# Designed miniproteins, single chains, continued (2): the designs that were tried, part 82

Each design is a single chain, and the fold is of that chain. pLDDT is the mean over its residues in the fold that is shown.

## One batch from the design tools (miniprotein)

Design m6840
Fold by ESMFold2-Fast:
Structure m6840 (fold): chain A 96 residues (1-96)
Amino acid sequence: KKRILPDEELRRRLEALLAGLEAAYAAGDLEAAFAHLLEILDFLEEHPQAVPLLIELLQQNPRLAAIVAELYERFRDQLTPEHQQLLDQLLHAVQS
């Protein structure tokens, strides 16, 4: 259900989700890493105000941005058009 969270709590939740994604990727479990990416996308749909916070986190962590880009390229056909558009926007903004 929709609720408004403080930016500090949104950032902590995003950091936890990104840590899970990074750990799965480091273990070579690309399917688990993709599942964590889907959780991040769902979190952004529930909390759109978290989008700028995620962009900032990815700008501060280029390796995480690269992991997200690799997962997007590998699993593009398994993403909804809405998730593809969101990832395109995120990755473009991170490079700015």
Scores: mean pLDDT 83

Design m6841
Fold by ESMFold2-Fast:
Structure m6841 (fold): chain A 99 residues (1-99)
Amino acid sequence: SEIEEAVETIEKYREETLALLTSEESQKLFEKAAEMIKKVLELLKEGKEEEALRLFVEGSKRLLEELFEERAKKNNNPEEIEKAKKELEKMKAELEALL
């Protein structure tokens, strides 16, 4: 099954990518992304396409928010933070439009 091969590829990619990430925050965000994609693929295997799409959209929005929070903690420029926040809201709206 292509879905089973995709799940195995994601698990292998997760392990290899985690070994390359030096930041604990980056490792945690990547691990959450890999787990989300695995759950999406499991739902697709069950024929639950609408549930898979919803999980992908909501999970991606949540990961983008967590990525923004980590970036904001390391950035001392308020104008860059505000610009990034507007880009985040735009990306979240584009994801929501997939539903």
Scores: mean pLDDT 76

Design m6842
Fold by ESMFold2-Fast:
Order: C-alpha cells, then structure tokens, then sequence
Structure m6842 (fold): chain A 63 residues (1-63)
C-alpha cells in the first residue's frame, strides 16, 4: 500500500541520516573530498533502497 511504502521510505531516510552522522564523526579529521565521497555513497544506497521499496521489494530486503 502507499502508506507502507511511505513508512518504508521514512525508515530508509532515518537510517541514511544516522549513517551520515556516523560517517561525519568517523571522518572528522579526514580531507573534505573523502567526507564528500562517503556521504555520496550513503546517498546512492539510500536512493537504491527507496527505488526498491517503490518497486515492491520489502524493506528488510531493500536494506
């Protein structure tokens, strides 16, 4: 259902925010390009997971 997809997307977005926060902590003394690459990879995986749940993949399999 639409509500289930919206809830799944919300959970994916929350996980991505937590992953970005963790990456920023872990890379706080790293060059800006390394930080940018890590954040970009998290964003790519977030987009892939959202696309998967929109296509009907259960949240647990999209992660």
Amino acid sequence: SVAEIEEAIRRIEERARAAIAAALRDLQNSPSDVVAQAVAEIGRREAEAIAAVRAGTPLEEAL
Scores: mean pLDDT 87

Design m6843
Fold by ESMFold2-Fast:
Structure m6843 (fold): chain A 80 residues (1-80)
Amino acid sequence: DLVKRIEELGRRYQETGNFEDRLEATRLAARYAARESMSEAQIRAAIAAGREAIARDPDERHAAEVRAGIAALEEVLAER
């Protein structure tokens, strides 16, 4: 159950502060959304928006989360 896995990772991050759990949850959520509900054009737009957000120099933690999401979206795009 992907939803339960994402929820478990989020809970562990809240309990332990382990940022890797947050990044894994971000990747899983992005892959799921892209595969189930996003067109190729929407995936490309999301990647572009994420890169624009990083280019505006967000904090390093937020930038890492956005990069994780972009990598997951790029993986799904490569499968199409």
Scores: mean pLDDT 82

Design m6844
Fold by ESMFold2-Fast:
Structure m6844 (fold): chain A 68 residues (1-68)
Amino acid sequence: MERPPIEEMVRRALETAERLFPNNPELQARFLARELKDLPEEEREAALRVLGRLASPEVYALTLRYLE
């Protein structure tokens, strides 16, 4: 939500995860966690906020766990 570029990046990452791993929240979350780990910490916080709005609660929660 902080910036349009971050929101668009997160939206595309989520769409890609859903396309590559349909109905597989575990693999979707692993893909998203990997994408977020490649971001600087400031951008990662903004991306997580956007992901919390756009992703299902299950995918979001799993992504947070895989980021640890």
Scores: mean pLDDT 80

Design m6845
Fold by ESMFold2-Fast:
Structure m6845 (fold): chain A 110 residues (1-110)
Amino acid sequence: SKAEELLKKLYTVATRLVIELTWAIHNNLPKEEALEIVEYYLKQMEDLAVELARLAGKPDLAEQIRAEFKKTLEELKDKSIEEMLQLVQETLYRVFSRLAEALGIPLPGT
């Protein structure tokens, strides 16, 4: 279904962000460059997650997801790259759990 396709795309983008932030930590990437990477991927994930929530017929969830990602983006500026990775993983866990529950389908890789 389109919902399963979007959820897989969302999971793929999330996995790429975690890989890139882990690489950034190990290669001592400048914080400003790591922040640009996170902002780029979070924007893509927000759009996918919001579309997925709307397809599930949950406009309230779509609004909550937008607020969650916006809050995460605002908090990232003052974080180390390691703290950015932790915050991103926490945000993604909450968003994915809510989407999986709303759709009644398991997350890819669980």
Scores: mean pLDDT 84

Design m6846
Fold by ESMFold2-Fast:
Structure m6846 (fold): chain A 75 residues (1-75)
Amino acid sequence: MTPEQLEEERKKIDEWLEKNYTPEDVEFYRELRKLNDEIARALEAGDLPKAQEIAKKFNELVDKRAEERKRREQL
């Protein structure tokens, strides 16, 4: 897949998320995607320590959001 095709698919996903999810969930997803892209770029550059640092931040955000959802118990 070309970089242009990836960017197009991301825009389609963003539009779908905005239609089907809350603004908070959309922002959370965008932040995760941004971190995932930074990890990929760090790995491509051979900067393993930077990739590990960003991956840690990614995991912390995922865990925190999961805990908040469980704690709220809102359906």
Scores: mean pLDDT 75

Design m6847
Fold by ESMFold2-Fast:
Structure m6847 (fold): chain A 116 residues (1-116)
Amino acid sequence: SAAAAEAARRAARDAAADEQTRELLRRARELVERMKNEETEELRRELVEVIGQLVADMAARHGAAPELLARAQELLVAIEDDGEKLIKAAEVVIEAVENDLPLEELVERLEKIVEE
């Protein structure tokens, strides 16, 4: 039926999105551990790129307002040169994605890290 075909297409898209998210989460965790061992400019740049993609993908899934995504991105840029804050932000982003937290809550947690 048309309904069954639509459900199958949705399930396939959701499965592909879940796999991409899983790969980004794994990479984010690996980069966090590498950063804790030895911080480099390259690792900071890669971590910002990975968590930025996780935030963008999360915003798309939630149908979040563009202003909220822009705020999250602004907060990540504000800490891009602070390795300790970047590690904290990455851990918060990982938790938010794994627990499907609202983007508004992620932004509030990121704001607290920036204000530290």
Scores: mean pLDDT 83

Design m6848
Fold by ESMFold2-Fast:
Structure m6848 (fold): chain A 86 residues (1-86)
Amino acid sequence: MEEARRAADRAAKLATEMDKSGSVTPEQAREAARLGDEATRAAMSDPSMPAERAAGYAITGVGAKTTAYLMGRKNGNEEAAEAGAR
C-alpha cells in the first residue's frame, strides 16, 4: 500500500511540474512513465489493497504518462512523447 501510494504521489507531482512548466525533458517523461507503471503494478499486486484504492492509483499512473505524452508532443520532443505513450 505505502509503496503504491508513494509512487502515485511522485507521479502526480511530476505530472503537475511538467504541466506548470509547459516543458518536459526526456528524463522527466521516462521518470513519470516509470513511476506511473510502478504505482499501477504495486497497487494491483497488493492483496491487502482495496479494489477502489488500487483503481485510483492506476488512474494516477495513466494520468502521469498521458501528461508526459501530451507535453512531449507540444514541445516537439519525440523521445518524451514516446516515453509517455508506453
Scores: mean pLDDT 70

Design m6849
Fold by ESMFold2-Fast:
Structure m6849 (fold): chain A 85 residues (1-85)
Amino acid sequence: SIKEEYLKLKSSTNPEEKKEYAINLLKGVIDNEKDLNTIKNAIVLVKSLITDKELLKEMLEEVLEYAKSKKKLEVAELIEKELKE
């Protein structure tokens, strides 16, 4: 569940595990949430919990590919903007 992935992300000290939990969390948000502001806020929150810039980029790239695969183009655009920052 989204809540379980968030707790794992928040409590983990392993950067690779944080990336995996973040990806699972954001995929869950993309699948279940319709409001773009809620999705954007989730992305911003997750970004704040991943301190490694390379893993953060990898996480965003995987979530971007997922959004595109689900035909959620407005969500994909939000993620692309976060990748350019």
Scores: mean pLDDT 86

Design m6850
Fold by ESMFold2-Fast:
Structure m6850 (fold): chain A 63 residues (1-63)
Amino acid sequence: SKVDELIQLNEKNIKELEEYVKQLDKEIEEGKAKNPVKAETKRLFFQFVIDSSKQIIERMRKR
């Protein structure tokens, strides 16, 4: 169904965002971030998107 396709696409996107968060965490920990505040803001934003997307998937599965 269209819903199953959207769930699969969102799960793939979540995995890609989780990799970006890991990369940002590593850059912050290693002191490689040119602007630590900006890097932390990006990390928080991506984490919010991951969490929100997981909630949407859970809601779609309960349809």
Scores: mean pLDDT 81

Design m6851
Fold by ESMFold2-Fast:
Structure m6851 (fold): chain A 81 residues (1-81)
Amino acid sequence: KKEKDEEIGKVIRKGALEAARDPAKAEEYRKKTAKEVAKITGDEQAGKDVEKSLNVARDSADSLLEVGRQVDEMIAARRAA
C-alpha cells in the first residue's frame, strides 16, 4: 500500500513535468499518466482525477506545484481510509 502510493506520486509528478516541458504533446502525456494511475490503483476515477489535475498544470508552472499538493492529499486520504 505505501509503495503503491509512492509510485503513484512519482508517476503523476513525472507526467506533469513532461506535459510542462512539451506543450505540443501535453495531452498525450496527461492521458498516459492518467491510464497508468488507473492501472496502479485499479480505480478509473483516480485516473480521471489525475487527468483533471494535469490539465490544470498546462496553464502555468504554478499548477505543477498544485498537482503535487493534490497528489499528497490523495495519498494522505488513502492512508486515513
Scores: mean pLDDT 67

Design m6852
Fold by ESMFold2-Fast:
Structure m6852 (fold): chain A 90 residues (1-90)
Amino acid sequence: MEEVRELLREAVDHLVEATKLIKKILNDPSLTEEQKNKLIDEAIKHVDRAIELAKEVLERSTNPVAKELARSLIRTAEQLKKVIEKLKKE
């Protein structure tokens, strides 16, 4: 059974990976539209996994600090998802 700290760490790692994919999409002019869309879909999957892990912290933890960190992480992930969705429309 994973500890609350490990769940938070994995959620952060997924957001970091999503951010790396976004930077690649923005900075790599050699990407085809198809390759760009695949990276967008992968970034969305990382964000969704981060939200899932943070929600698990809210369900399992009794620590108010851990719960507040999980809520902040969900908010950040949801905002990042909106940014990713805008990239698909451009």
Scores: mean pLDDT 84

Design m6853
Fold by ESMFold2-Fast:
Structure m6853 (fold): chain A 94 residues (1-94)
Amino acid sequence: DKVEELLKKIDEAKTVDEIEEILRENHSILEELDNDDQALIRLQAEIKIAELTGDKELLKEVLERIDRLLEVETDPKHRKKLLELRKRVEKLLA
């Protein structure tokens, strides 16, 4: 699963530059993914960047975007992933 592989690579990244490199190297793959999977990967990257930089403003923005996505998301698997990301953001804001 290319989506799970990308999410894992982003989560394991130690610097913002590593995250940007992962997204750049996989740009063609990202453009072939559906909108829901692209959104998950972007959210994971932004959460990781915010964690690495201590950017609480970005975390708040990401939380608002997750809440908006949850209002329209009907796929149970995708909802579960969004809820997991939401919980992570809340923990980082605590």
Scores: mean pLDDT 85

Design m6854
Fold by ESMFold2-Fast:
Structure m6854 (fold): chain A 83 residues (1-83)
Amino acid sequence: MLEAVLDDPASAAELAAAGDAARAAHQERVARGVADIVVARLREAGREDEAAALRERVEALLAAGDLDAAFALLTAEMARLEA
């Protein structure tokens, strides 16, 4: 368990099964937490405008209830920043 690969398919299946507002709220908190990390990294790289734009886009997607698009956007941005 110490080196278990984090697999979001299991989390996605759990959220689909639960269908609860609490699970949706948890995913929103996770998305905002990931956005905070990406925003901080963009700011450290001097990309303040991109950081602000990403935060606005994530919040817009979450407000629309589009959790899958929000996570896809954050995953792509994290991969881009890691590369």
Scores: mean pLDDT 74

Design m6855
Fold by ESMFold2-Fast:
Structure m6855 (fold): chain A 90 residues (1-90)
Amino acid sequence: SEEARKKLEEAEKAFKEKKYEEALLKLVEALKLAEENKDWDTVIDAVLLLEGKPLSDEEILELLTSRVGEEEAKKYLAFIEEKRRSEPPE
């Protein structure tokens, strides 16, 4: 999805600017749109973007909970953890 990719690019920019709450919100939006469209390439890229960041699962959950609510934040954290264990093809 073009919209999912755009949100992922916005998340990457926010991470570079150290706006972690905004970055995580954009990342969650990208993951949601990519999942709805079965755009697994964008899902993998979103997980890889997060993997390089020095953020604990607890910090991710806290930041996401403030923006999208605890239940949604827990679902996306679990989804991210599942995808982290999958090696992307190229």
Scores: mean pLDDT 72

Design m6856
Fold by ESMFold2-Fast:
Structure m6856 (fold): chain A 95 residues (1-95)
Amino acid sequence: SLVEEIRKQVEKLIEALEKGDFETARKHLRELARLVGKVIEEARKKLPQEEYDKMAKEIAKEMNELVTAVKNKDLERARQEGEELIKLVEKMEKA
């Protein structure tokens, strides 16, 4: 599933950050953004407009916070934001 693929990209992103491999971390972050975009696109077809807009905004906020954590090389924040992102995309897929 897309959620399982997203979870794997978050895990690989965190592993790269732990190793100080920031180039690899950025590659996984870009792939994560692509996969999250697919979840949002699929949800747009299934959800009422108001619910879609609210959830898409929450996901965009968490994605931006994760991007900031990666840029700042903040491993603890990246783990936290990654897990919050996974929970939000799971919620959107189940809605």
Scores: mean pLDDT 87

Design m6857
Fold by ESMFold2-Fast:
Structure m6857 (fold): chain A 97 residues (1-97)
Amino acid sequence: SEMEKQKEAVRKALENLKEVVLESPLDTPVEDLVKQTLSKLSEEDRLLISEFLLNPTPEQVEFTKRLVKEYLEEVEKEAPEKVERFKEAVKLLFPFL
């Protein structure tokens, strides 16, 4: 379903964001973290994310919040000093959160 494709694209975006944040220096601009995250997605997944951002349903918002919490816990375990950068990048990527 279209909804399941959007959820999978969101999951891929957050996984990519975790990798980018963990691999990037602490002084990397948040905008660059988001650009690198999106560049790792396929054109189809980027389109799905764009559509999701235009009008997210309450169910999609709750799904995204749950995934963000899970990935945030993983970042905190691996690199607690990068937690704030991950949070800032998440808010830039998903401004409805």
Scores: mean pLDDT 87

Design m6858
Fold by ESMFold2-Fast:
Structure m6858 (fold): chain A 96 residues (1-96)
Amino acid sequence: SSYRDNVIRTLQSLLDNILSLIEDEATKAKIEELMQQLINAIRAGDLESARKTLDELVELLEEEAKKQKDPRVAVFIEAGASLMTMLMNVLLQIES
């Protein structure tokens, strides 16, 4: 699916930008793990696993945003999480 490939590319780009703003190595490693699981699930067409992994990733990003000292970084992470949720909801609607 061309849309699926575009979602994967957008998610990778957005998560790479978020990772550049996070200082905690354990949180970075967990985000990278969840990103790989999410992308693999989308590629496999396992949208149930993709939704579950995205929910866990969004929760982790929202928790990380609350720990940020710079409010601009916090807002960027929160906006990113919202965009990821929107992209996934559109993918689920199209491929249902």
Scores: mean pLDDT 85

Design m6859
Fold by ESMFold2-Fast:
Structure m6859 (fold): chain A 64 residues (1-64)
Amino acid sequence: MTHSDIGLAVREYIETGDPTPIRETTTPEEAERLIKAIEGGLASGERARAGEDAATGGGFWKAP
């Protein structure tokens, strides 16, 4: 196994949303960790932009 294989699988997931290549490249447990890290990074970017735009409109992510 090479770092390149994992990198390609990660890029495929970001582009298509298909986590299968990541799961095939490594163990299911490691794949879930990688997917979580990628999703966390994407969510942080979205939340930052949404926060600035929804200053008064209310952040539905903090809804009761």
Scores: mean pLDDT 63

Design m6860
Fold by ESMFold2-Fast:
Structure m6860 (fold): chain A 68 residues (1-68)
Amino acid sequence: GDIARGVRDIAAAVIYTVELQRVSPEEAEALRDKIVEGLDNLDDITPLKEVVGEKFAETLVKSIKELE
């Protein structure tokens, strides 16, 4: 519940911070929003795969599910 939500928020913040070094703030914010949306439904990892890649998406979802 709340712990998994916190982990999602932290993951989104970390990715946002990394992307700020490579892309514009507007692009980084759009990527963060897509990650948050992808993490709202852990049964469908497809939106996350499109943003962060398959291996990262699978690892992140597995880690969040293990905390639930």
Scores: mean pLDDT 68

Design m6861
Fold by ESMFold2-Fast:
Structure m6861 (fold): chain A 61 residues (1-61)
Amino acid sequence: SELEQLQAQLQAVIEQIQKMVEEEKKRGKLASPAQSKQILELSLQADQLTKQISELKRAQR
């Protein structure tokens, strides 16, 4: 279903964010502007997916 597909996409995005955050922690003081920007973009994508999931859940009543 569309809801299941969106939930799977959200999980994948969250997992990618977690992996990137862990890599930044391993780098310590070493700046990674490109990775920080990608994490921000993924966070915005996760927010969009969360809103879509909420909308579909309301529509499935």
Scores: mean pLDDT 77

Design m6862
Fold by ESMFold2-Fast:
Structure m6862 (fold): chain A 86 residues (1-86)
Amino acid sequence: MSQIDELLEEMRRRGEEMVREIRENPEKIEPMLEEFEKEREEWRKDVEELLKRYNVPLPQPWLELEKVRDEILERMRRAGEEVRAK
């Protein structure tokens, strides 16, 4: 398994744990979403800065990493909505 593949699986696993935590503790939805969105933006900026520094285009595996981040965030938002609706 490549390092990027391992990172993608780690992120998905963490995302599942965060979604579970939200479903079990609805009061944590807002702070967890805000924290995750902040981390996602900081990670995006760090990656863009790194690529600019080395004059390297964003490789496809790193685009997939960004997509996984977006998928986790969307799942967390949906989990929050579902818990609020119940």
Scores: mean pLDDT 71

Design m6863
Fold by ESMFold2-Fast:
Structure m6863 (fold): chain A 56 residues (1-56)
Amino acid sequence: IQQLIDQSNRLFRQASYYASRGMRSTDQQISNDYSNQSRDYISQGNNLRQQASSLQ
């Protein structure tokens, strides 16, 4: 289960990175793309944490 937790932590870090890039973008489409990527990483990280919890 530790590998799932480590992967979720990496995904949350990527989510923060893309959220920051989206906020700094002056292009609406690029900003939306970064925000969507951030959201996808958060969703994936939460999914891995749910799986880790089910294994405990």
Scores: mean pLDDT 77

Design m6864
Fold by ESMFold2-Fast:
Structure m6864 (fold): chain A 87 residues (1-87)
Amino acid sequence: SMAREAAEVAREAAREIERAGGDPNTAQLLRATARKLEAGEATPEDLRSAAESLRGMAEYQESQGKLKSAEAARRAAEALERLAEEL
């Protein structure tokens, strides 16, 4: 399902952010969002809110030179936004 795929993207992004020494709060948000998706409890508003936060964190991480962390956060945001449009 798209929800399961989005949860997997979010979990992989959290791992990549941690490996890159990125913001642990961003990794925590991604894991929390993945749990909501796996539980079938994520609303379109939850997903859009999470995606907006991830894009803001990605911009900040990019400004700090953490390009891999920023890319992982943006990839997760895109997956969440696509899922929100389908719900």
Scores: mean pLDDT 84

Design m6865
Fold by ESMFold2-Fast:
Structure m6865 (fold): chain A 102 residues (1-102)
Amino acid sequence: MILTPEELTILGELIQRLAEAINAIDPALSDEEKAEEVIKIAKELFEEYLKENPDLTKEQKKVIAEEFLKALRLMLRHRGVSEEVIEKVVEEVEKYFKELIE
């Protein structure tokens, strides 16, 4: 599905909030603790985003979730998180998003 310019703008805001929240995580935390914080942040941001945008169709929610997960992967790689930890984080967040999109 093609996102409208408005939907793309809102997605951009969501991705920026994600980046800011991830950058605020204490760099002294273990990889496991960082993973837990990232999962929590991603779930909370996406849930609030859906509450703020109740008129989104299931297909639009799916596209937004896919783009959010791509952005999350890139951010974690940029921060030097291992691929094993990235996949664990993304899998948990993706499962939660699928439940919310029902």
Scores: mean pLDDT 80

Design m6866
Fold by ESMFold2-Fast:
Structure m6866 (fold): chain A 88 residues (1-88)
Amino acid sequence: SAADIDLIIELLESDLSLEEKLKRAEEAGLSKLQLAALRLLYENITKKEEIEEIIKELGVKESIEEVRKKALEIGVALGMRLIERAVS
């Protein structure tokens, strides 16, 4: 949702650690799949082996390709929202 994207931008712009950013996203109701996707975006992770480790660490049930797809969806939404904010 737009509210989820606004939260993700707020966390990205904060001076919080990656762990604290992900914790606040989880507390706001983001799924394990969304948290894994956010970690890919925040750390610029693209390699299969690194994604597999994140899936194991967070207890994500979805596949590597589903995490990649979710990261793409969030990344596009973030880019569009940042453009909207820049012209407002």
Scores: mean pLDDT 82

Design m6867
Fold by ESMFold2-Fast:
Structure m6867 (fold): chain A 80 residues (1-80)
Amino acid sequence: AEAQLQALDAEAQRLGEELRAAVEAGAPRSEIVALFRRIADIFERAVDLVKQANPNDSELIAALDAYLAKLRARLAELEA
């Protein structure tokens, strides 16, 4: 589980740098949205792992679900 979370963190950091570079280069909105979607997918996978490790932590689960809902809403806004 920790090794998988570390791998997801490293991938998220790499995609974050790619997103920053794309924004700075004036990349098309579609490319920026695609990178954001890939980052959102990584966060969803990380949240699932954290929830699996902490199934009885109702406060943590609620906070993670709220975070994912906000992230998904932001992604939908960017795709509109």
Scores: mean pLDDT 80

Design m6868
Fold by ESMFold2-Fast:
Structure m6868 (fold): chain A 87 residues (1-87)
Amino acid sequence: MSEEELRREIEELRAEAEAVKRLAETVPGGEEAVREAEEALRHVDEGLERLRKGDLEGAEEAIKKAREHLRRAADLLADALQRNALA
């Protein structure tokens, strides 16, 4: 991917992870979702730092890890919301 494409993905992942974290913090049982969202944000920061240094390969790897943690955060948040709706 180009540097511009990687930067765009990092910005989108940051926005999504921050949104998931904020919502998860308001939901009972959302603590695991918050942790996974925080992990996604850590990898977003690593990816941005790698881009600043011109390490496109390192940035791509950080983006993959951020996406994986964000996916887990979203799944955990959905599970917590469903449990609260059924309780």
Scores: mean pLDDT 85

Design m6869
Fold by ESMFold2-Fast:
Structure m6869 (fold): chain A 78 residues (1-78)
Amino acid sequence: LTPEQRREAAGGLGLLSVGVAELYLKNNKDTATEQDVKDVEALIRRGVQLARDAGDEDTARLVEERGQRIIDELRKLA
């Protein structure tokens, strides 16, 4: 893969983890638990790691920032 293709793939995978977390929050907003928060934290950490392993620190930071906002919102519900 070219560096550009690798960066694009990393971005897609990292942002997919954020998308899944967003869907989780929307579907479970009335019933969030402490365990749900931990599961989403693990998901976001995996997305960040995938982006970093591909050398895309900017996307890793974006996934971390967006993921943290989702985690903070979910914590308010738990």
Scores: mean pLDDT 75

Design m6870
Fold by ESMFold2-Fast:
Structure m6870 (fold): chain A 81 residues (1-81)
Amino acid sequence: SSLTERMIRGLEEAIELAKTLSPSSAAALVDRALRELLENAEKLGLDKEEIERVYAEAQKSSAEEKIALLEEVVRKLREIA
């Protein structure tokens, strides 16, 4: 869908930007991206419970780990696009 394609593009841009930022800025950017994914999970055809678990894990993770979690969600999203 157009929403899925737009979301994938935005998330990939956010991942690349996060890799260039300070840890605190990267963490904030990834947390925002994960919140938007959670809000749109059903519209994107994602398992909402799985995204909720990823979001919860991200809250306990380092900036680098948050980026890796977001990359995993993007990989799954591409599989259903």
Scores: mean pLDDT 85

Design m6871
Fold by ESMFold2-Fast:
Structure m6871 (fold): chain A 62 residues (1-62)
Amino acid sequence: KPIPDPAKASEEEKKLLEELAAGLRDPATRAAALDQLVAIAPSLSPEAKALAEELLFGEPLP
């Protein structure tokens, strides 16, 4: 079945997810970043949710 294309996420959604990914990378800010992700998750498009899964649950950032 078709999976939402993360490349189609809006610029605003990409920026928010990049900031959250940076926060999750740092153990000191990880809890706050997870809290923010939970708060915004219902408002994300399916494309942004797919992007979040790739950034946060797919594999660690370099």
Scores: mean pLDDT 70

Design m6872
Fold by ESMFold2-Fast:
Structure m6872 (fold): chain A 95 residues (1-95)
Amino acid sequence: MTEEEIVETLREIIEESYPYMSEEAQREVERLIKEGPDDLINLLRAVSVAAAELYKKLGFDEAAEQFEKAARSEDLDETLELFNKGLRLAIEAEK
């Protein structure tokens, strides 16, 4: 995927997931988007907040843990690695 496609996909995931998130997760996502709506790390952290809640509800605890770590990471490279690890675990668990 191109960087533009990634950013657009992340924003779509946030928008679609937002109504189904807890109030805590919604507040955190709103904070991240308000502070840096075009900042890749803030978008990745926001999606990671949504993904952590979703996969935890589905019982995919390992994937959820990686997304929780990604949402709390202050380093872009670490956030991206944790996010990718979470995605791989989630894809494997859904199959």
Scores: mean pLDDT 77

Design m6873
Fold by ESMFold2-Fast:
Structure m6873 (fold): chain A 59 residues (1-59)
Amino acid sequence: SAMLDELRAAVERVYRFSKNRAKPQEVVTLLFQVQPELLAQFPPNTVLAVAQVVIQELS
Protein backbone atom coordinates (compact mmCIF):
# COMPACT_ATOMS: atom_id res chain seq x y z
CA SER A 1 0.00 0.00 0.00
CA ALA A 2 1.13 3.59 -0.65
CA MET A 3 0.85 4.57 3.02
CA LEU A 4 2.89 1.55 4.14
CA ASP A 5 5.52 2.36 1.49
CA GLU A 6 5.65 5.94 2.84
CA LEU A 7 6.13 4.61 6.41
CA ARG A 8 8.91 2.26 5.25
CA ALA A 9 10.63 5.14 3.41
CA ALA A 10 10.35 7.41 6.49
CA VAL A 11 11.91 4.70 8.72
CA GLU A 12 14.75 4.20 6.22
CA ARG A 13 15.44 7.97 6.02
CA VAL A 14 15.68 8.30 9.83
CA TYR A 15 17.82 5.16 10.16
CA ARG A 16 20.19 6.30 7.36
CA PHE A 17 20.39 9.78 8.93
CA SER A 18 21.53 8.12 12.19
CA LYS A 19 24.33 6.43 10.13
CA ASN A 20 22.57 3.08 10.71
CA ARG A 21 22.93 3.37 14.51
CA ALA A 22 19.35 4.06 15.68
CA LYS A 23 17.35 1.24 17.29
CA PRO A 24 13.75 0.62 16.12
CA GLN A 25 12.17 2.33 19.16
CA GLU A 26 14.41 5.41 18.69
CA VAL A 27 13.29 5.70 15.02
CA VAL A 28 9.61 5.40 16.07
CA THR A 29 10.07 8.03 18.83
CA LEU A 30 11.69 10.50 16.40
CA LEU A 31 9.03 9.89 13.70
CA PHE A 32 6.25 10.67 16.25
CA GLN A 33 7.98 14.04 16.85
CA VAL A 34 8.62 15.00 13.19
CA GLN A 35 5.76 13.21 11.29
CA PRO A 36 2.97 12.53 13.86
CA GLU A 37 0.25 12.66 11.16
CA LEU A 38 1.89 9.82 9.19
CA LEU A 39 2.21 7.60 12.29
CA ALA A 40 -1.40 8.36 13.38
CA GLN A 41 -2.53 6.40 10.28
CA PHE A 42 -1.18 3.11 11.76
CA PRO A 43 -1.65 1.08 14.95
CA PRO A 44 1.40 1.62 17.27
CA ASN A 45 2.36 -2.09 17.06
CA THR A 46 2.46 -1.83 13.24
CA VAL A 47 4.82 1.19 13.30
CA LEU A 48 7.31 -0.58 15.60
CA ALA A 49 7.08 -3.83 13.59
CA VAL A 50 7.78 -1.95 10.32
CA ALA A 51 10.77 -0.18 11.93
CA GLN A 52 12.15 -3.54 13.16
CA VAL A 53 11.80 -5.16 9.70
CA VAL A 54 13.28 -2.19 7.76
CA ILE A 55 16.27 -1.85 10.14
CA GLN A 56 16.93 -5.62 10.00
CA GLU A 57 16.86 -5.51 6.15
CA LEU A 58 19.32 -2.54 6.13
CA SER A 59 21.72 -4.06 8.70
Scores: mean pLDDT 85

